# Designs tried in a protein design run: designed miniproteins, single chains, continued (4). Part 20

Each design is a single chain, and the fold is of that chain. pLDDT is the mean over its residues in the fold that is shown.

## One batch from the design tools (miniprotein)

Design m12665
Fold by ESMFold2-Fast:
Structure m12665 (fold): chain A 70 residues (1-70)
Amino acid sequence: SDLTEVELTVPSSQGQQAEQQVQQAADQTPGVTGVSVESSGDKTTITLTVEQSALPAVARKVQEIQQQLS
């Protein structure tokens, strides 16, 4: 399997903004095959399924989004 997952967890109050930013990053990055959003209590976790070749680019973008929202 050449797929892996990248996760971003944010407060639920920022969940919609995080989802929009992650979706934008996914749309700009070839090799993203899926995006899922899970809300549990006060947290929202966004999981991206990505091809191994795309992992460095996706991980960097997710980290930038996480830093902006933290």
Scores: mean pLDDT 81

Design m12666
Fold by ESMFold2-Fast:
Structure m12666 (fold): chain A 97 residues (1-97)
Amino acid sequence: MTVEEEVERAKKYIKDGKLLQALTELLHAARIAKQENADPSLLIEPLKMLLDEAKKRGLTEVAKHLEQALEAAQNGDIDTAIEHLEKARKILVEELK
Protein backbone atom coordinates (compact mmCIF):
# COMPACT_ATOMS: atom_id res chain seq x y z
CA MET A 1 0.00 0.00 0.00
CA THR A 2 1.35 3.47 -0.85
CA VAL A 3 1.81 6.50 1.45
CA GLU A 4 -0.69 8.40 -0.72
CA GLU A 5 -3.33 5.62 -0.43
CA GLU A 6 -2.98 5.45 3.39
CA VAL A 7 -3.10 9.28 3.67
CA GLU A 8 -6.30 9.37 1.56
CA ARG A 9 -7.89 6.65 3.74
CA ALA A 10 -6.87 8.54 6.91
CA LYS A 11 -8.49 11.76 5.60
CA LYS A 12 -11.74 9.88 4.85
CA TYR A 13 -11.80 8.36 8.36
CA ILE A 14 -11.25 11.83 9.89
CA LYS A 15 -14.21 13.23 7.89
CA ASP A 16 -16.35 10.27 9.07
CA GLY A 17 -15.35 10.95 12.71
CA LYS A 18 -13.47 7.62 12.96
CA LEU A 19 -10.38 8.91 14.76
CA LEU A 20 -8.88 5.55 15.80
CA GLN A 21 -9.09 4.23 12.22
CA ALA A 22 -7.69 7.56 10.91
CA LEU A 23 -4.75 7.45 13.36
CA THR A 24 -4.07 3.78 12.50
CA GLU A 25 -3.98 4.54 8.73
CA LEU A 26 -1.80 7.63 9.30
CA LEU A 27 0.63 5.55 11.40
CA HIS A 28 0.77 3.01 8.53
CA ALA A 29 1.41 5.89 6.09
CA ALA A 30 4.30 7.13 8.28
CA ARG A 31 5.86 3.64 8.43
CA ILE A 32 5.60 3.23 4.63
CA ALA A 33 7.09 6.74 4.17
CA LYS A 34 10.08 5.67 6.30
CA GLN A 35 10.50 2.37 4.36
CA GLU A 36 10.28 4.10 0.94
CA ASN A 37 12.28 7.21 1.99
CA ALA A 38 9.24 9.28 0.98
CA ASP A 39 8.75 12.96 1.84
CA PRO A 40 7.46 13.25 5.45
CA SER A 41 5.61 16.46 4.42
CA LEU A 42 2.94 14.13 2.92
CA LEU A 43 1.86 13.55 6.54
CA ILE A 44 1.41 17.26 7.41
CA GLU A 45 -2.13 17.83 6.02
CA PRO A 46 -3.72 14.67 7.55
CA LEU A 47 -1.87 15.35 10.86
CA LYS A 48 -3.35 18.89 10.98
CA MET A 49 -6.84 17.53 10.25
CA LEU A 50 -6.53 14.81 12.90
CA LEU A 51 -5.09 17.27 15.47
CA ASP A 52 -8.03 19.67 14.90
CA GLU A 53 -10.55 16.83 15.47
CA ALA A 54 -8.70 15.59 18.59
CA LYS A 55 -8.75 19.12 20.05
CA LYS A 56 -12.45 19.56 19.15
CA ARG A 57 -13.24 16.35 21.10
CA GLY A 58 -11.15 17.35 24.15
CA LEU A 59 -8.61 14.52 23.66
CA THR A 60 -5.82 16.55 25.31
CA GLU A 61 -3.08 13.88 25.60
CA VAL A 62 -3.78 12.54 22.07
CA ALA A 63 -3.62 16.13 20.74
CA LYS A 64 -0.29 16.72 22.55
CA HIS A 65 1.33 13.72 20.80
CA LEU A 66 -0.25 14.66 17.44
CA GLU A 67 1.27 18.18 17.81
CA GLN A 68 4.70 16.60 18.41
CA ALA A 69 4.21 14.26 15.41
CA LEU A 70 3.24 17.28 13.25
CA GLU A 71 6.35 19.24 14.36
CA ALA A 72 8.53 16.17 13.61
CA ALA A 73 6.97 15.77 10.12
CA GLN A 74 7.51 19.51 9.43
CA ASN A 75 11.21 19.02 10.38
CA GLY A 76 11.54 15.88 8.18
CA ASP A 77 12.00 13.66 11.27
CA ILE A 78 10.01 10.55 10.33
CA ASP A 79 11.23 8.46 13.31
CA THR A 80 10.00 11.01 15.87
CA ALA A 81 6.71 11.41 13.94
CA ILE A 82 6.15 7.61 14.08
CA GLU A 83 7.00 7.51 17.83
CA HIS A 84 4.41 10.18 18.66
CA LEU A 85 1.76 8.65 16.35
CA GLU A 86 2.24 5.32 18.17
CA LYS A 87 1.87 7.06 21.58
CA ALA A 88 -1.24 8.97 20.39
CA ARG A 89 -2.84 5.73 19.14
CA LYS A 90 -2.13 3.89 22.42
CA ILE A 91 -3.73 6.72 24.43
CA LEU A 92 -6.75 6.95 22.09
CA VAL A 93 -7.40 3.17 22.41
CA GLU A 94 -7.47 3.57 26.23
CA GLU A 95 -9.68 6.72 26.16
CA LEU A 96 -12.27 5.01 23.88
CA LYS A 97 -12.82 2.20 26.44
Scores: mean pLDDT 86

Design m12667
Fold by ESMFold2-Fast:
Structure m12667 (fold): chain A 81 residues (1-81)
Amino acid sequence: MIEEAKELVKKLVEAAKNGDLESAKEYMKKILELYSKASEEEQLKIKSLIKEALDEIAETENGEEALKLLQEVWNEFQEKE
């Protein structure tokens, strides 16, 4: 699970850096799906990975638009719980 989350986070960051917001949104959804099925310990690790990814995306030239989209996906996830 954690290795799968790490790979998805890596793909998320690359998609966001390249302006591929559709792929970035899809990877974020997959990460959140793993998060919902994870143990408490794994959830803390996944949250850390997401935070690091968002911080990296924020430093890119297209970061603002990518962060807005990813925040919308996160909010949709929270509304389902």
Scores: mean pLDDT 78

Design m12668
Fold by ESMFold2-Fast:
Structure m12668 (fold): chain A 101 residues (1-101)
Amino acid sequence: MEKLREEEERKKQLEELQQHNLAVAEAIGYYTQAVKFLQDIVNQAKKDPSIYQKKKDELEKLKKEGEALIEKAFQGSVEEAEKVKEELEKRAKELEEKANS
């Protein structure tokens, strides 16, 4: 039983790693979309230097926060990666709305 349990454990860990990699890939996708939408907002703000600088600062903050979230997802559990994916999806949707406003 012991050795069969070890082999099943290893197989389960590999399946979890695959699910984890998919969740991280989706999180990176949403992060990339969020950055693109905020980049569009920054480009629209070029007409006012003060607003432009403020939006560039928001973009830098998003990149730092997003990179930290992706690192957390990459190093964490499958559940943690799914939570990061959901957070970045929400941020991407919020920025999409602002870019279209």
Scores: mean pLDDT 82

Design m12669
Fold by ESMFold2-Fast:
Structure m12669 (fold): chain A 80 residues (1-80)
Amino acid sequence: TSVEALLLEAISAAASKDFEAAIEALRRAQGLVPESLPDRAAILAAIDAGIAAAEAKDGRAASQHAWTALRLYLRASAAV
């Protein structure tokens, strides 16, 4: 399981208002972000914001934050 796959799962789950699945996917993605990645703090902040939005049952905000985390992760991975 990759960070990319988990973030896509979180986006899909949040969009369908499956907040439990979205939170689980985001927490798993958080644990798999490599310590050596550039902008790791920004990626983790976006994941944390997504978890907070999902806990508040805000599917749109949770999906947007998960998508931000995915974009930041892909950019950081390409830089390594």
Scores: mean pLDDT 86

Design m12670
Fold by ESMFold2-Fast:
Structure m12670 (fold): chain A 59 residues (1-59)
Amino acid sequence: SEKVEKAFKRAEELVKQGYTLEEIARKLSQEYGFSLAHARFIAASAKLKLMGDTLAPIM
């Protein structure tokens, strides 16, 4: 959904800024109204994607 896509992009920016997953989850829960569990999933997924993009040359 559009809301999840916006939250995911926001999470990627926060990961790049050096925020922890728990800090990102708290911000996403507050800004978008997600549960902390859902916000943690989005934050973890964004971090994993960014780590995967760093490893892209080996694919």
Scores: mean pLDDT 77

Design m12671
Fold by ESMFold2-Fast:
Structure m12671 (fold): chain A 109 residues (1-109)
Amino acid sequence: SKEELKREVRRLLYELEALMTLALMHAIVSQASEEDIELVRESIEIVDELTKTVEAVLDKLSEEQLREIARVLRETIERMRELIKRKDYQGLLDTVRETKARIDEIIAS
């Protein structure tokens, strides 16, 4: 149902936000450079903007759009977990930027 898809999208957004908190903590504990910590902080800002954008239009999205957003978010979460383990902070920022662009396109469809 559309309500189940909306709950799934919201769950995935919360999971992505939790991963960003984990990424920041991991960077700090690993004594990452100030440049690397800034890449993580910029990534957090993009995820926060993404979450706000999706939440604002959630009720207006079709079931097809919700399924596509959920798919993109699942791919992003899996990729992000690997990048955090590798301490690939540039990859983290690049992935979040790509995810935002993909979801913005889905919303505009």
Scores: mean pLDDT 90

Design m12672
Fold by ESMFold2-Fast:
Structure m12672 (fold): chain A 80 residues (1-80)
Amino acid sequence: SEEIFEILKEHVDDILKKSKSVEEAKKNILELLEWLKEHLDEESQKVLDETEEEIKKAKSIEEIKEVMYKGFEEVSKLLS
């Protein structure tokens, strides 16, 4: 399970590297979060809901990355 979150972190990094603006990055990251919520339990969905609200408030690519990494680490702890 921990290995899957490392793959997800790499996928986030790819989305952010390919994004031409903070708004494009937010759109693509929010789409990823919605997909993840459909495949996770209710407790993990609550963590991702909080992550989604923080992403909407993010002002930079680096802040989006940090918020996503924190969210994945919190979900990983719930699943272990």
Scores: mean pLDDT 84

Design m12673
Fold by ESMFold2-Fast:
Structure m12673 (fold): chain A 61 residues (1-61)
Amino acid sequence: SDEDIEKLIELAEKDPEYAKRFREAVQQTAAEARAQGMSPADLLRKVREKAKELLEEIEKE
């Protein structure tokens, strides 16, 4: 969700390790979208899914 993306941005601004993980997730998502020829709508959905996954992973640490 958009809230998950906002939380990840806040974490990235406060901690360089989270900034690195966020950048890597963005790069991976962009590469997958490019390879698959994703529509803007599909890309947004994938970004939200990846944001939720990354946030859940960080919250478990």
Scores: mean pLDDT 77

Design m12674
Fold by ESMFold2-Fast:
Structure m12674 (fold): chain A 71 residues (1-71)
Amino acid sequence: SEEILKEVLEALEKATEAIKASKDPELIRMLRDIAEAYAKRKLPELTEEQQKEVEEALKKMEEIADEKIAE
C-alpha cells in the first residue's frame, strides 16, 4: 500500500534525524534497532518495488547510525 510505504519512509526519516541529533551510542543503537524492526514488520504488506525503497532508506539509516557509534 502506498500509504504504508509513506508511513514507513517517514518513520525511518524521523529515526535518522533522531540518530543524527544523538551523541549517546546506546540510544543510537536502540533507535536503529526499533526502526529496523518496525520497517521489517511492514515489508510483507508492500510490493517488491516498495520493499526496495524501504530497504534503501533502512540501509541509509543503518550506515549513519553505525558511523556515529564507531566514533
Scores: mean pLDDT 84

Design m12675
Fold by ESMFold2-Fast:
Parts: C-alpha cells; sequence; structure tokens
Structure m12675 (fold): chain A 91 residues (1-91)
C-alpha cells in the first residue's frame, strides 16, 4: 500500500520532469533561450538531480545540435527510469 503510493508519486514526478524536458528540447530547437532557462528552473523545483541540472545548463552554452543531443539523452534516461518504476509497481 504505502510502497505502491511512493512508487506512484515517483512515477508522477518523473513524468512531470519528462514533460519539462520535452518542452526544453522544443525551446532549444527554436532558439528560445529565456524559455529554456525557465524550464531548467522548473526542473530544479521538481528536485531533478544536481548533475542533470549542471549538464543541461552546460548544454545551453553549447552549439544547438550538441545541446539537443544532450537533452535527447536525458529524455531517454528518464523514460527508462519510468519503465523500471512501472515494472516495480506491477510486481
Amino acid sequence: SSEKEELQKEIEKKSEQLVLLSRLQSAVKRGDRERAEELIEQLKKLNAPEDVIEKLERALKSEKDEALAIITEEIAKVMKEIQELLKKLKG
């Protein structure tokens, strides 16, 4: 019961982080630096790992294609984490 509730909350949190990362990818693609910086601040408020935040902040200082590659890799990582949590939830 409580363990399932904790897993559900973590899945919800990571799903919200995934939405923000997808929006960040779109902002970077269109060159919207102000929106990209705002989205990283929202990720910080959702307690995204500090190493991930540092990586994304560094990505915004890189060339667009490099930044997009880094963001795409983080999206893939978060999706994998959600899948592993869903497996634990199913038992």
Scores: mean pLDDT 86

Design m12676
Fold by ESMFold2-Fast:
Structure m12676 (fold): chain A 68 residues (1-68)
Amino acid sequence: SVREKVLELTDAVLAGDSVRAHRLGTELLENESVEQLEEAKQWVEENLTGERRRVGVVVLNSLIEKKS
C-alpha cells in the first residue's frame, strides 16, 4: 500500500539507507498521483509523531513538488 511504502521510505531515510530511499521514492513518484501523495501526507501528519512525522512530511513534499 501507499502508506506502507511511505513508512518504509521514511525509515530508510532515518537509517541513512540512500539506495533503498531512492528506490522507494522513485516507485512512489512513478506509481502515485499528486492527490494520492497529498492524501499520504495528511495520513502522516495525523498518524505519525516525532522524527518519523517530520521526515515523512519533508519527503512527501519533495515528491509532490517533483510530480506537480
Scores: mean pLDDT 86

Design m12677
Fold by ESMFold2-Fast:
Structure m12677 (fold): chain A 75 residues (1-75)
Amino acid sequence: EAEALIAAAVAAARALGLDDATVARLGESMRRLYELGTPEARLTVRIAVAELRAARSAEEARDLVDNLERHVAGL
């Protein structure tokens, strides 16, 4: 479910200390990818959740958010 995946990523980002603006950007990028409905886009969302949950620092998590946003912008 898109909602559950976005909620998991948001929770992980907040736990790492990301601000509300960065968390909002993450949620929007994930929603846009999921709405594309392709297997590749949905796999990208699942990988992003796993990477955020494995992130060890706020800096690492911010880089993941920025990379995901660039990926979406390039679609």
Scores: mean pLDDT 83

Design m12678
Fold by ESMFold2-Fast:
Structure m12678 (fold): chain A 86 residues (1-86)
Amino acid sequence: SVEELIEEVSKASGLPKEVIELAHAILNEYGSARFPELEEVARRSGFSVEEIETAMLYLRVYAGSEALPAYPLSVEEMLERIQKKR
């Protein structure tokens, strides 16, 4: 399941679940090659670009060569959720 994937990636990477969820939303909505706003997303979320890129890499590795399962939230919705918890 998506929840199990996020939990495993969080444990393997040492990164918070929130950055894994944000990375999943980015990959689902844009794919890694087409996301020019990554630096802005990093600033808005409070995570570094390196943390987000590491999360995206781990998600791709754990999912294998298969497409990632659809994530129910957009990047904007994930950013709003993260910012609301500050």
Scores: mean pLDDT 75

Design m12679
Fold by ESMFold2-Fast:
Structure m12679 (fold): chain A 75 residues (1-75)
Amino acid sequence: VSQAELANYLVEKEKVPPALAQKVADDFLNGKTLKEIKQELPELPKEVLTALLYIENRLLEGKTLDDIAKLQELA
């Protein structure tokens, strides 16, 4: 998963502003924990942190962002 792919997912599916989505994607892909991301970006909605946790677990299972987007549409 690239920073651009994750940032685009956050903009399109989670309605995150593009500048904030880029910062979140960079932190996430650099291995920062969700707690560290929230501390660095306290303005992040809880829903975005929940989405990141879901994405992390799906990526660990070998799912792509496209797979995750399809799962979200079915839920």
Scores: mean pLDDT 76

Design m12680
Fold by ESMFold2-Fast:
Structure m12680 (fold): chain A 83 residues (1-83)
Amino acid sequence: MSVEELKKKIEEKLEEMEEILEKAFAGEMEKEEALKKVQELAGELQELLKELLEKDKEAAEEFIEEQRERLERLDKKIEELAD
């Protein structure tokens, strides 16, 4: 998998997590189901980020910095939903 393919897959996982959280907060998905799905996606995201770091550390660090606000929002929303 190329650096570009890894970045695309990471963005796709982030979008899936955001959609699940949005549905949960809208009452369209059960909180427990949403948390389980988001935890599974977070695990997949962590593995993709690890692969990106191993393949190109500089590109990975730049990409993570670009996604920082998005990752912080996701983390906050997951914690908010878990309460």
Scores: mean pLDDT 84

Design m12681
Fold by ESMFold2-Fast:
Structure m12681 (fold): chain A 76 residues (1-76)
Amino acid sequence: DRVLRDSKMSALLSTYDMNTLIQRVSSTLTSSSPEGEFVDSKESQRANRDGTLSRQGSKDDSEDSSQSSYVTRSLR
């Protein structure tokens, strides 16, 4: 009887703990998008994108020249 009751009490405690955990997670989730971390991530990506953009500009120029030549040939 004691063991059985203790077991049931343990289960109840587990449920209570889960409810507390859910509350904590929910609270954390609200702050899951800290501006500081978000800004840092975006800033890092901006730097990388700027580098890519510089190279893309060069690539676009090459592509434009190439396309112009092909268009002229296509036009007979």
Scores: mean pLDDT 51

Design m12682
Fold by ESMFold2-Fast:
Structure m12682 (fold): chain A 86 residues (1-86)
Amino acid sequence: MQAITISPSSVTVKAGETITLTGTSAPGTIDWKLLSKDGTVVKSGTVNADASGRFTVSITIETPGTYYLVLSDSSGSGVATITVLP
């Protein structure tokens, strides 16, 4: 199985800035969840990987803190760490 790769795997932004992450997976639908540091699901959604397995996720976080973006599909999973500043 192919793992989901995310770039950048760690990012620092200000509250309200759009975060754009790119990556690779198997083609098709990827489920994503944004978790706070305590493991609470703050946001969720889906994106599609193209025929080459490439995808882009764009997220905005308004509350400062440390978050984890977890992506999963039938091929595997990937995680990015997001630090949100005031």
Scores: mean pLDDT 81

Design m12683
Fold by ESMFold2-Fast:
Parts: structure tokens; C-alpha cells; sequence
Structure m12683 (fold): chain A 71 residues (1-71)
């Protein structure tokens, strides 16, 4: 079943926290389809800029897109 909005937000916050602690996620990026890597970079840039709520929203969009891609 498709993940709930709450589940997606929880995953998005976990991604943002990971990026805040360890900005180099090159190994994680290597596991993503090439088309999603620019989206992960966008989230990383927002985290580095301190724009955490926008980073969470963008990470949630990425997670939704990945779920649809894998469906």
C-alpha cells in the first residue's frame, strides 16, 4: 500500500537529520536512480542553508516520487 503522509514526513525528517549530521551521502545517492540524484542534492543544499522545513518538504516530494517509480 502507498505510505501515509505521516510516514512520508517521518522518513523525510530522518533524511534531513542524516544530511545535517553527514552532508556527504554519495553512497546513498549511488543507490538512487540517476533522475532522483538532483532532488537529493536540492534537499542537501536546503539543509546546508538552514532551511530545514523546506528540506523536509522537498525530501517528502522525493520519497513520494520514489514510491511511485517503484510501484
Amino acid sequence: EAPSDAEIEAQARAVVELLARNPDVSLVAATLPAEFRPRLEEVRELVLAGRYEEAVRRAAELIRALAAYEA
Scores: mean pLDDT 74

Design m12684
Fold by ESMFold2-Fast:
Structure m12684 (fold): chain A 90 residues (1-90)
Amino acid sequence: SSSESQRLYQLALQFLEYAETARESRNYDLARMYITQAITLAKKLAKLGNLQEARDILQRASQIARSIGDYDTSDYADSLAQQYDQQILS
């Protein structure tokens, strides 16, 4: 439902804000945990057909992951965002 998608999107944005706060306090393990939760919610949004919102979350997650030196998570999020972009164009 649109209500469910909106809730998941807002929750993902909140986790990204928590990840930024954890990064600022140099708690990189906590930042990675929140990034992972945001990516999980982006995948749920994609399954509901909300590909643009999922892509937005993944792009932000990738940027935060890169900023803390987590290149594996950054590359993974970028790859998912690219897949969702291709689905939007289909």
Scores: mean pLDDT 90

Design m12685
Fold by ESMFold2-Fast:
Structure m12685 (fold): chain A 62 residues (1-62)
Amino acid sequence: MDMEFEEKAWKALGEVSKKYNLNDEEQRKALQWWFDNYRNFKDIEEFKKAFEEYLKKVKEEQ
C-alpha cells in the first residue's frame, strides 16, 4: 500500500471522528472499519465518503 495514502487516511480518520463527535465505542468501530477497508481505496476522497457513510450508520445504531 502507498505510504502517503496511509498517512492521508490516518489524518482523515482523525478529522471525520472529530466532525461526528465519536464516543469510545463509535471510535473503536471507526478504527476497525479503517483497518478493514483502507486498502480497498486508491482515492482519498472516495475513502472519506465511504467512511462518512459508515459513521452515519454507526451513529444511527448507537
Scores: mean pLDDT 75

Design m12686
Fold by ESMFold2-Fast:
Structure m12686 (fold): chain A 68 residues (1-68)
Amino acid sequence: SERQERLDEMVRRLLRAYLENGKEGFEKALEEIRKKYPDLTPEEYQELLARVEDILKRIEEIQEKVEK
């Protein structure tokens, strides 16, 4: 639960950064997360990236469908 809550927070931060400042904002936020959580395991990092990529892809699909 605590591990999932931490991942949820990191996902929200990365998504916000992407929505506000695009890919550059995402990359900067990702770097900040790595600095803030130096104990982040490779497994947690992979889960974080996969989860963010899945959500971003869904957002892109929704944006495409509502485009006029």
Scores: mean pLDDT 78

Design m12687
Fold by ESMFold2-Fast:
Structure m12687 (fold): chain A 67 residues (1-67)
Amino acid sequence: SSSSIRQEILRLVGEAVRLMGELVEKELKARKSTDPKEKEELKRQAEELRERIKEVLKRIAELDKQL
């Protein structure tokens, strides 16, 4: 039903917001770090988080098409 689809979208939006918070934290840590190896690792982790966010947003878009 449209109601259950809306509830699933809301849940996924919450997940995306949480992942975005983690991404901001990684980016801030990378900016403050003076260790090149630590900066590279944090940038890699940030890129993984960006891909996860992208997949969640794609799922939301597909569910929205069903409304």
Scores: mean pLDDT 89

Design m12688
Fold by ESMFold2-Fast:
Structure m12688 (fold): chain A 71 residues (1-71)
Amino acid sequence: SSEEVAQELSSFRTELQEEFPSLSDETIDNAVQEAKSLAEGLTDAGHFPEHLAIKFAKVIEKETLRGQVVV
């Protein structure tokens, strides 16, 4: 349900804050919003059931953030 997706996104936000402490809250919030949008798009297109779509979106957004940290 959308409630379960909201719970997953809240957990994801906390996870991103812990894993990327150097990133701004705005950057983390944007990644969470992008994960939500990607999961909704995948579910609407019939590519994945909702619970797999959100897990996939979380992986994509994390890898995107890691790719932005170049040092």
Scores: mean pLDDT 76

Design m12689
Fold by ESMFold2-Fast:
Structure m12689 (fold): chain A 68 residues (1-68)
Amino acid sequence: MEEEEIKKELEEMDAELAKAQAFLKEYLASLSSLTEEDKQALAQFEKNIQAYEAKKAELEAKLAELKA
């Protein structure tokens, strides 16, 4: 069922987001100072997280429609 596929995809995305956020938090905590490369890496990470959140919202909207 499409609903089950969307639920599975949402669970996988939640797991990936949680890993990304945990990694980012530990990465920031491990840094004594921010280099230019670190700032660029952080900006890229933030963009990736925002893209995942947008996709998650889209899937949640689809799931809500399928639930009648």
Scores: mean pLDDT 77

Design m12690
Fold by ESMFold2-Fast:
Structure m12690 (fold): chain A 108 residues (1-108)
Amino acid sequence: SLADLLAAAEATVRELLGHLDRLPAEEAARLAALLAETLGLLGEARDAVEAGDTARLRELLGRLRAQAAELRALLDEVVARHPELRPLADRLLALLDQIVAALEEAVA
């Protein structure tokens, strides 16, 4: 379940990265940087899940909450100008919320 959520989020990040050519260069660069950081955090979470590293999962939970908040703010701005990206943005944010909830259960 958590592994499936992480894989789905990683796939959605990569799909969003593939659509950045539709955006002005400065906006694309800002979103690309935040999406790359998100992809890195999801990879670290996958590795921690495989290792059973509860201490690392607890640390990553805080970082993923912060990352989801930053992504929500930027994606709200981007989607207001580029509404065609809304389905991918909404899917990514929903997956991140589900991952955060699953991590909260895993570290309880």
Scores: mean pLDDT 88

Design m12691
Fold by ESMFold2-Fast:
Structure m12691 (fold): chain A 61 residues (1-61)
Amino acid sequence: SLEQQIALLETIKGFLDIAGNTTQAVLNRQGKPDEGQRELERLQEQVAAITEQIQQLQQQL
């Protein structure tokens, strides 16, 4: 169902947010914060895309 699909996407979004924060922390620890900037931006783009998909599905409820 649409509700189940939305719930799954929200779970995936949460996982990606954690992954982004973890990646930034690791790179900061390695003294190379700038090397992760592109990877962090990519993760943020994926979170934004999932957020858009959630909103689109919510409009169909």
Scores: mean pLDDT 82

Design m12692
Fold by ESMFold2-Fast:
Structure m12692 (fold): chain A 108 residues (1-108)
Amino acid sequence: MVGGTVSAEYKDGKLIITVSVSLSPEYTEEEALAVAERIAKGMEELGIKAYFKPIVQKQADGGYTVLIEGEFEAKKKLSTVRHVVAETPEELADGIIEAVKQIVEEAK
């Protein structure tokens, strides 16, 4: 099982969207990078302007964390945190993208 969070905070006419994903030690760096790329592409397709290239970091336990953050110009104030859990990294990436899509549509 893999998990992540999507947080959104309204500030100065924008939603700041932060995605954090945790992959346990059974997953490889290649899988972590693939998840990061898939989420970043999905966020870009939703109109989110990335602040930086996705950060993939190996943890002391041998797992990986992924951090992706960007902004979306929003007309509605929204602050939310959504948790996504999945069986596979690919399903997790799709779940994160769906959560981001819901947040973006709600903020329009």
Scores: mean pLDDT 86

Design m12693
Fold by ESMFold2-Fast:
Structure m12693 (fold): chain A 82 residues (1-82)
Amino acid sequence: AAERIEEIQRLEAQALAAIDARDLASLERVVRDLLRMMGYSDAEIDAVLATLRALFAAGDFDTLRAAVQRIAGLAVKKVEME
């Protein structure tokens, strides 16, 4: 459990760094990896990524950061419940 929580925290940090760098491609890759670790399907992942792309295009980086932090928090909670 602790090792997977550490991996989730590393992915969260990478996603936030990608937002700060305005690197959408790295953000999408990291979020896809995180959601795949949580057991989401490719179709569900693509729906989440579409929302993140829209926020990035709108320049709403505060909402984008909050969304990434929420995803990481849900991933940690899922690992703690296993």
Scores: mean pLDDT 84

Design m12694
Fold by ESMFold2-Fast:
Structure m12694 (fold): chain A 85 residues (1-85)
Amino acid sequence: SPVEQLEIQARLHLIALDATIFLAEQAKRKGRMDLAKQLTRAARQDLEALNEMLAQLEQLGADPSRIAAFKSRLDSLAARVDRIE
């Protein structure tokens, strides 16, 4: 279904975003500030894209409990990005 396809794509993007944030955190710890800034900018773009996908999932009638779990995870990732800056 379109919902299942978008959920899979959203989960893949979420995994990629988590990896990007982890690399940004590591870059900051290593003093690689330019790399940390680049990865943080990429993470913010991915957060915006994921919020758009989440809005589309809600429009398509995705399970509200899954939407809530996704929102919670995105909020957690956004907080991690803010801590890098």
Scores: mean pLDDT 88

Design m12695
Fold by ESMFold2-Fast:
Structure m12695 (fold): chain A 93 residues (1-93)
Amino acid sequence: MKEKLEEFKKHLLEAGMDPEELESKTDEQLKVILETAEKLREIGEEIDILLEAKKAIENNEDEKKIEELLKKLTNEKFKEALKEYIEEYKKKK
């Protein structure tokens, strides 16, 4: 856990966070930020799946492929949004 926080601090500095701002944060605050960053990574993976599914829909790729991508999504809001996009795209023919 401590090693993960130190590596995370390095990544934040590389991303352009001020060293003084980083130094002012407690380990508890940094843990929350790290957990949030991990959740954002998960969300980023879901967004990539959504973009792949959108491209597959627009290219008239196999319905089974689109269904498999829907099954890979764990976020219910993203599943709902993708289903709505499929429905709208079908209305446009």
Scores: mean pLDDT 73

Design m12696
Fold by ESMFold2-Fast:
Structure m12696 (fold): chain A 68 residues (1-68)
Amino acid sequence: MDEEKKQQIVKEMEALMREAAAPLLERYPELRPAVDAGIQEEVDRVSKLSVKEAEERLKELRRHLEQQ
């Protein structure tokens, strides 16, 4: 159960970060490798967290995106 839940959280975070970056990448397509690397680093970090910590980080990301 923990592995499945963490995979879902990681997938949601990756999707949200890619969606948030889409307008930036349309304007500056040369930034795609840096954005992809940043997303992958964050995904890797979250995958090392507990499920609870990963959920808290996903909530923080959603709040940050809502405040844009």
Scores: mean pLDDT 79

Design m12697
Fold by ESMFold2-Fast:
Structure m12697 (fold): chain A 63 residues (1-63)
Amino acid sequence: SAGEEARRGYEEGLAAGDPLGAGLAAANGVHQAGSREGAYAGTQAASDGDGLKGGEAAIEAAK
């Protein structure tokens, strides 16, 4: 599910014209943190068209 959310957020961010890096950061956060809450929040923010904020949240969770 987390992986599916990351991909959805990634694609939604791209469609909304958000920075590609934000979507990648969200996907990377899920991959690194697995079930970490921050990664999930990051992918959700990206899915809402807030790719940059989502990416930052995912990166923080992965640290």
Scores: mean pLDDT 54

Design m12698
Fold by ESMFold2-Fast:
Structure m12698 (fold): chain A 84 residues (1-84)
Amino acid sequence: GAVTVEAIADGRVLGRGVGEDAAGAGAAAQDAADAALRAGAKEGEVRAIAADGTVVGRGPLGGDLEGAGRGVAAAMLGAEAHLG
């Protein structure tokens, strides 16, 4: 199934993408995190959400490329477990 990835800061979704497999979900997560950073987000969350609305992965969004990368990696661990 697909997962939706959202990057959220200050209670707002600043980036969103969809992946049908682990590679697509990873690309969607990176794009969502990049969009949040481009919007000026300094903290927040990256979430991976299954088709039924269940959050299957989460990671903290840091205000720089390293923090965003760690958040993406943490969210993708849960998403990959869900996708197989």
Scores: mean pLDDT 77

Design m12699
Fold by ESMFold2-Fast:
Structure m12699 (fold): chain A 95 residues (1-95)
Amino acid sequence: MSEEERKKKALELIDKAADKVAEYMRENQDDFDKVTAAALILIGLQVIKIALENGMTLREVAESVRKLAEFARKQGMDDVAEELEKTAKEIEKLA
């Protein structure tokens, strides 16, 4: 697999994670704290995508996604944290 193909797959994995976070936000729309936390995670994922496109390594991307998972877990968003941890692990396998 080429470096370009690995980056493309990492972007697809981040987009899939973002879709799940957005779904969580919609399902918890009446909980201001959960909506705010989910929105911050979505912003973080977008920043990671921009950083990857600008030369951040797949290892650094995986570490950054894990930090978002840790934030999600501290907010009691265990399902979101598990999805982000899975995403980080899959990106790390591409590195």
Scores: mean pLDDT 88

Design m12700
Fold by ESMFold2-Fast:
Structure m12700 (fold): chain A 65 residues (1-65)
Amino acid sequence: SEEQQRLAQLGREIDSAEIKSPEDKLKLVRRELEALRGMTPKSKADEEALQRMIETLEEEIKKLE
C-alpha cells in the first residue's frame, strides 16, 4: 500500500538522518508526521496502518525532544 511504501522510505531516510544528527532526524520525523496526518485512508487496513505510523512518529518525536 501507499502507507507501507511511505513507511519503508521513511525508515531509510531516518537511518540516513541518524548518521548526520539528532536534529536532522527530528526535522524529518516532524515533516513526515504532518504529511501522514494529511492522508485519507482508502480501507480499514490502511487506516489502521496509518494510525500506527502516526503513533510511532509521535513517540519518536517525544524521544528526540
Scores: mean pLDDT 71

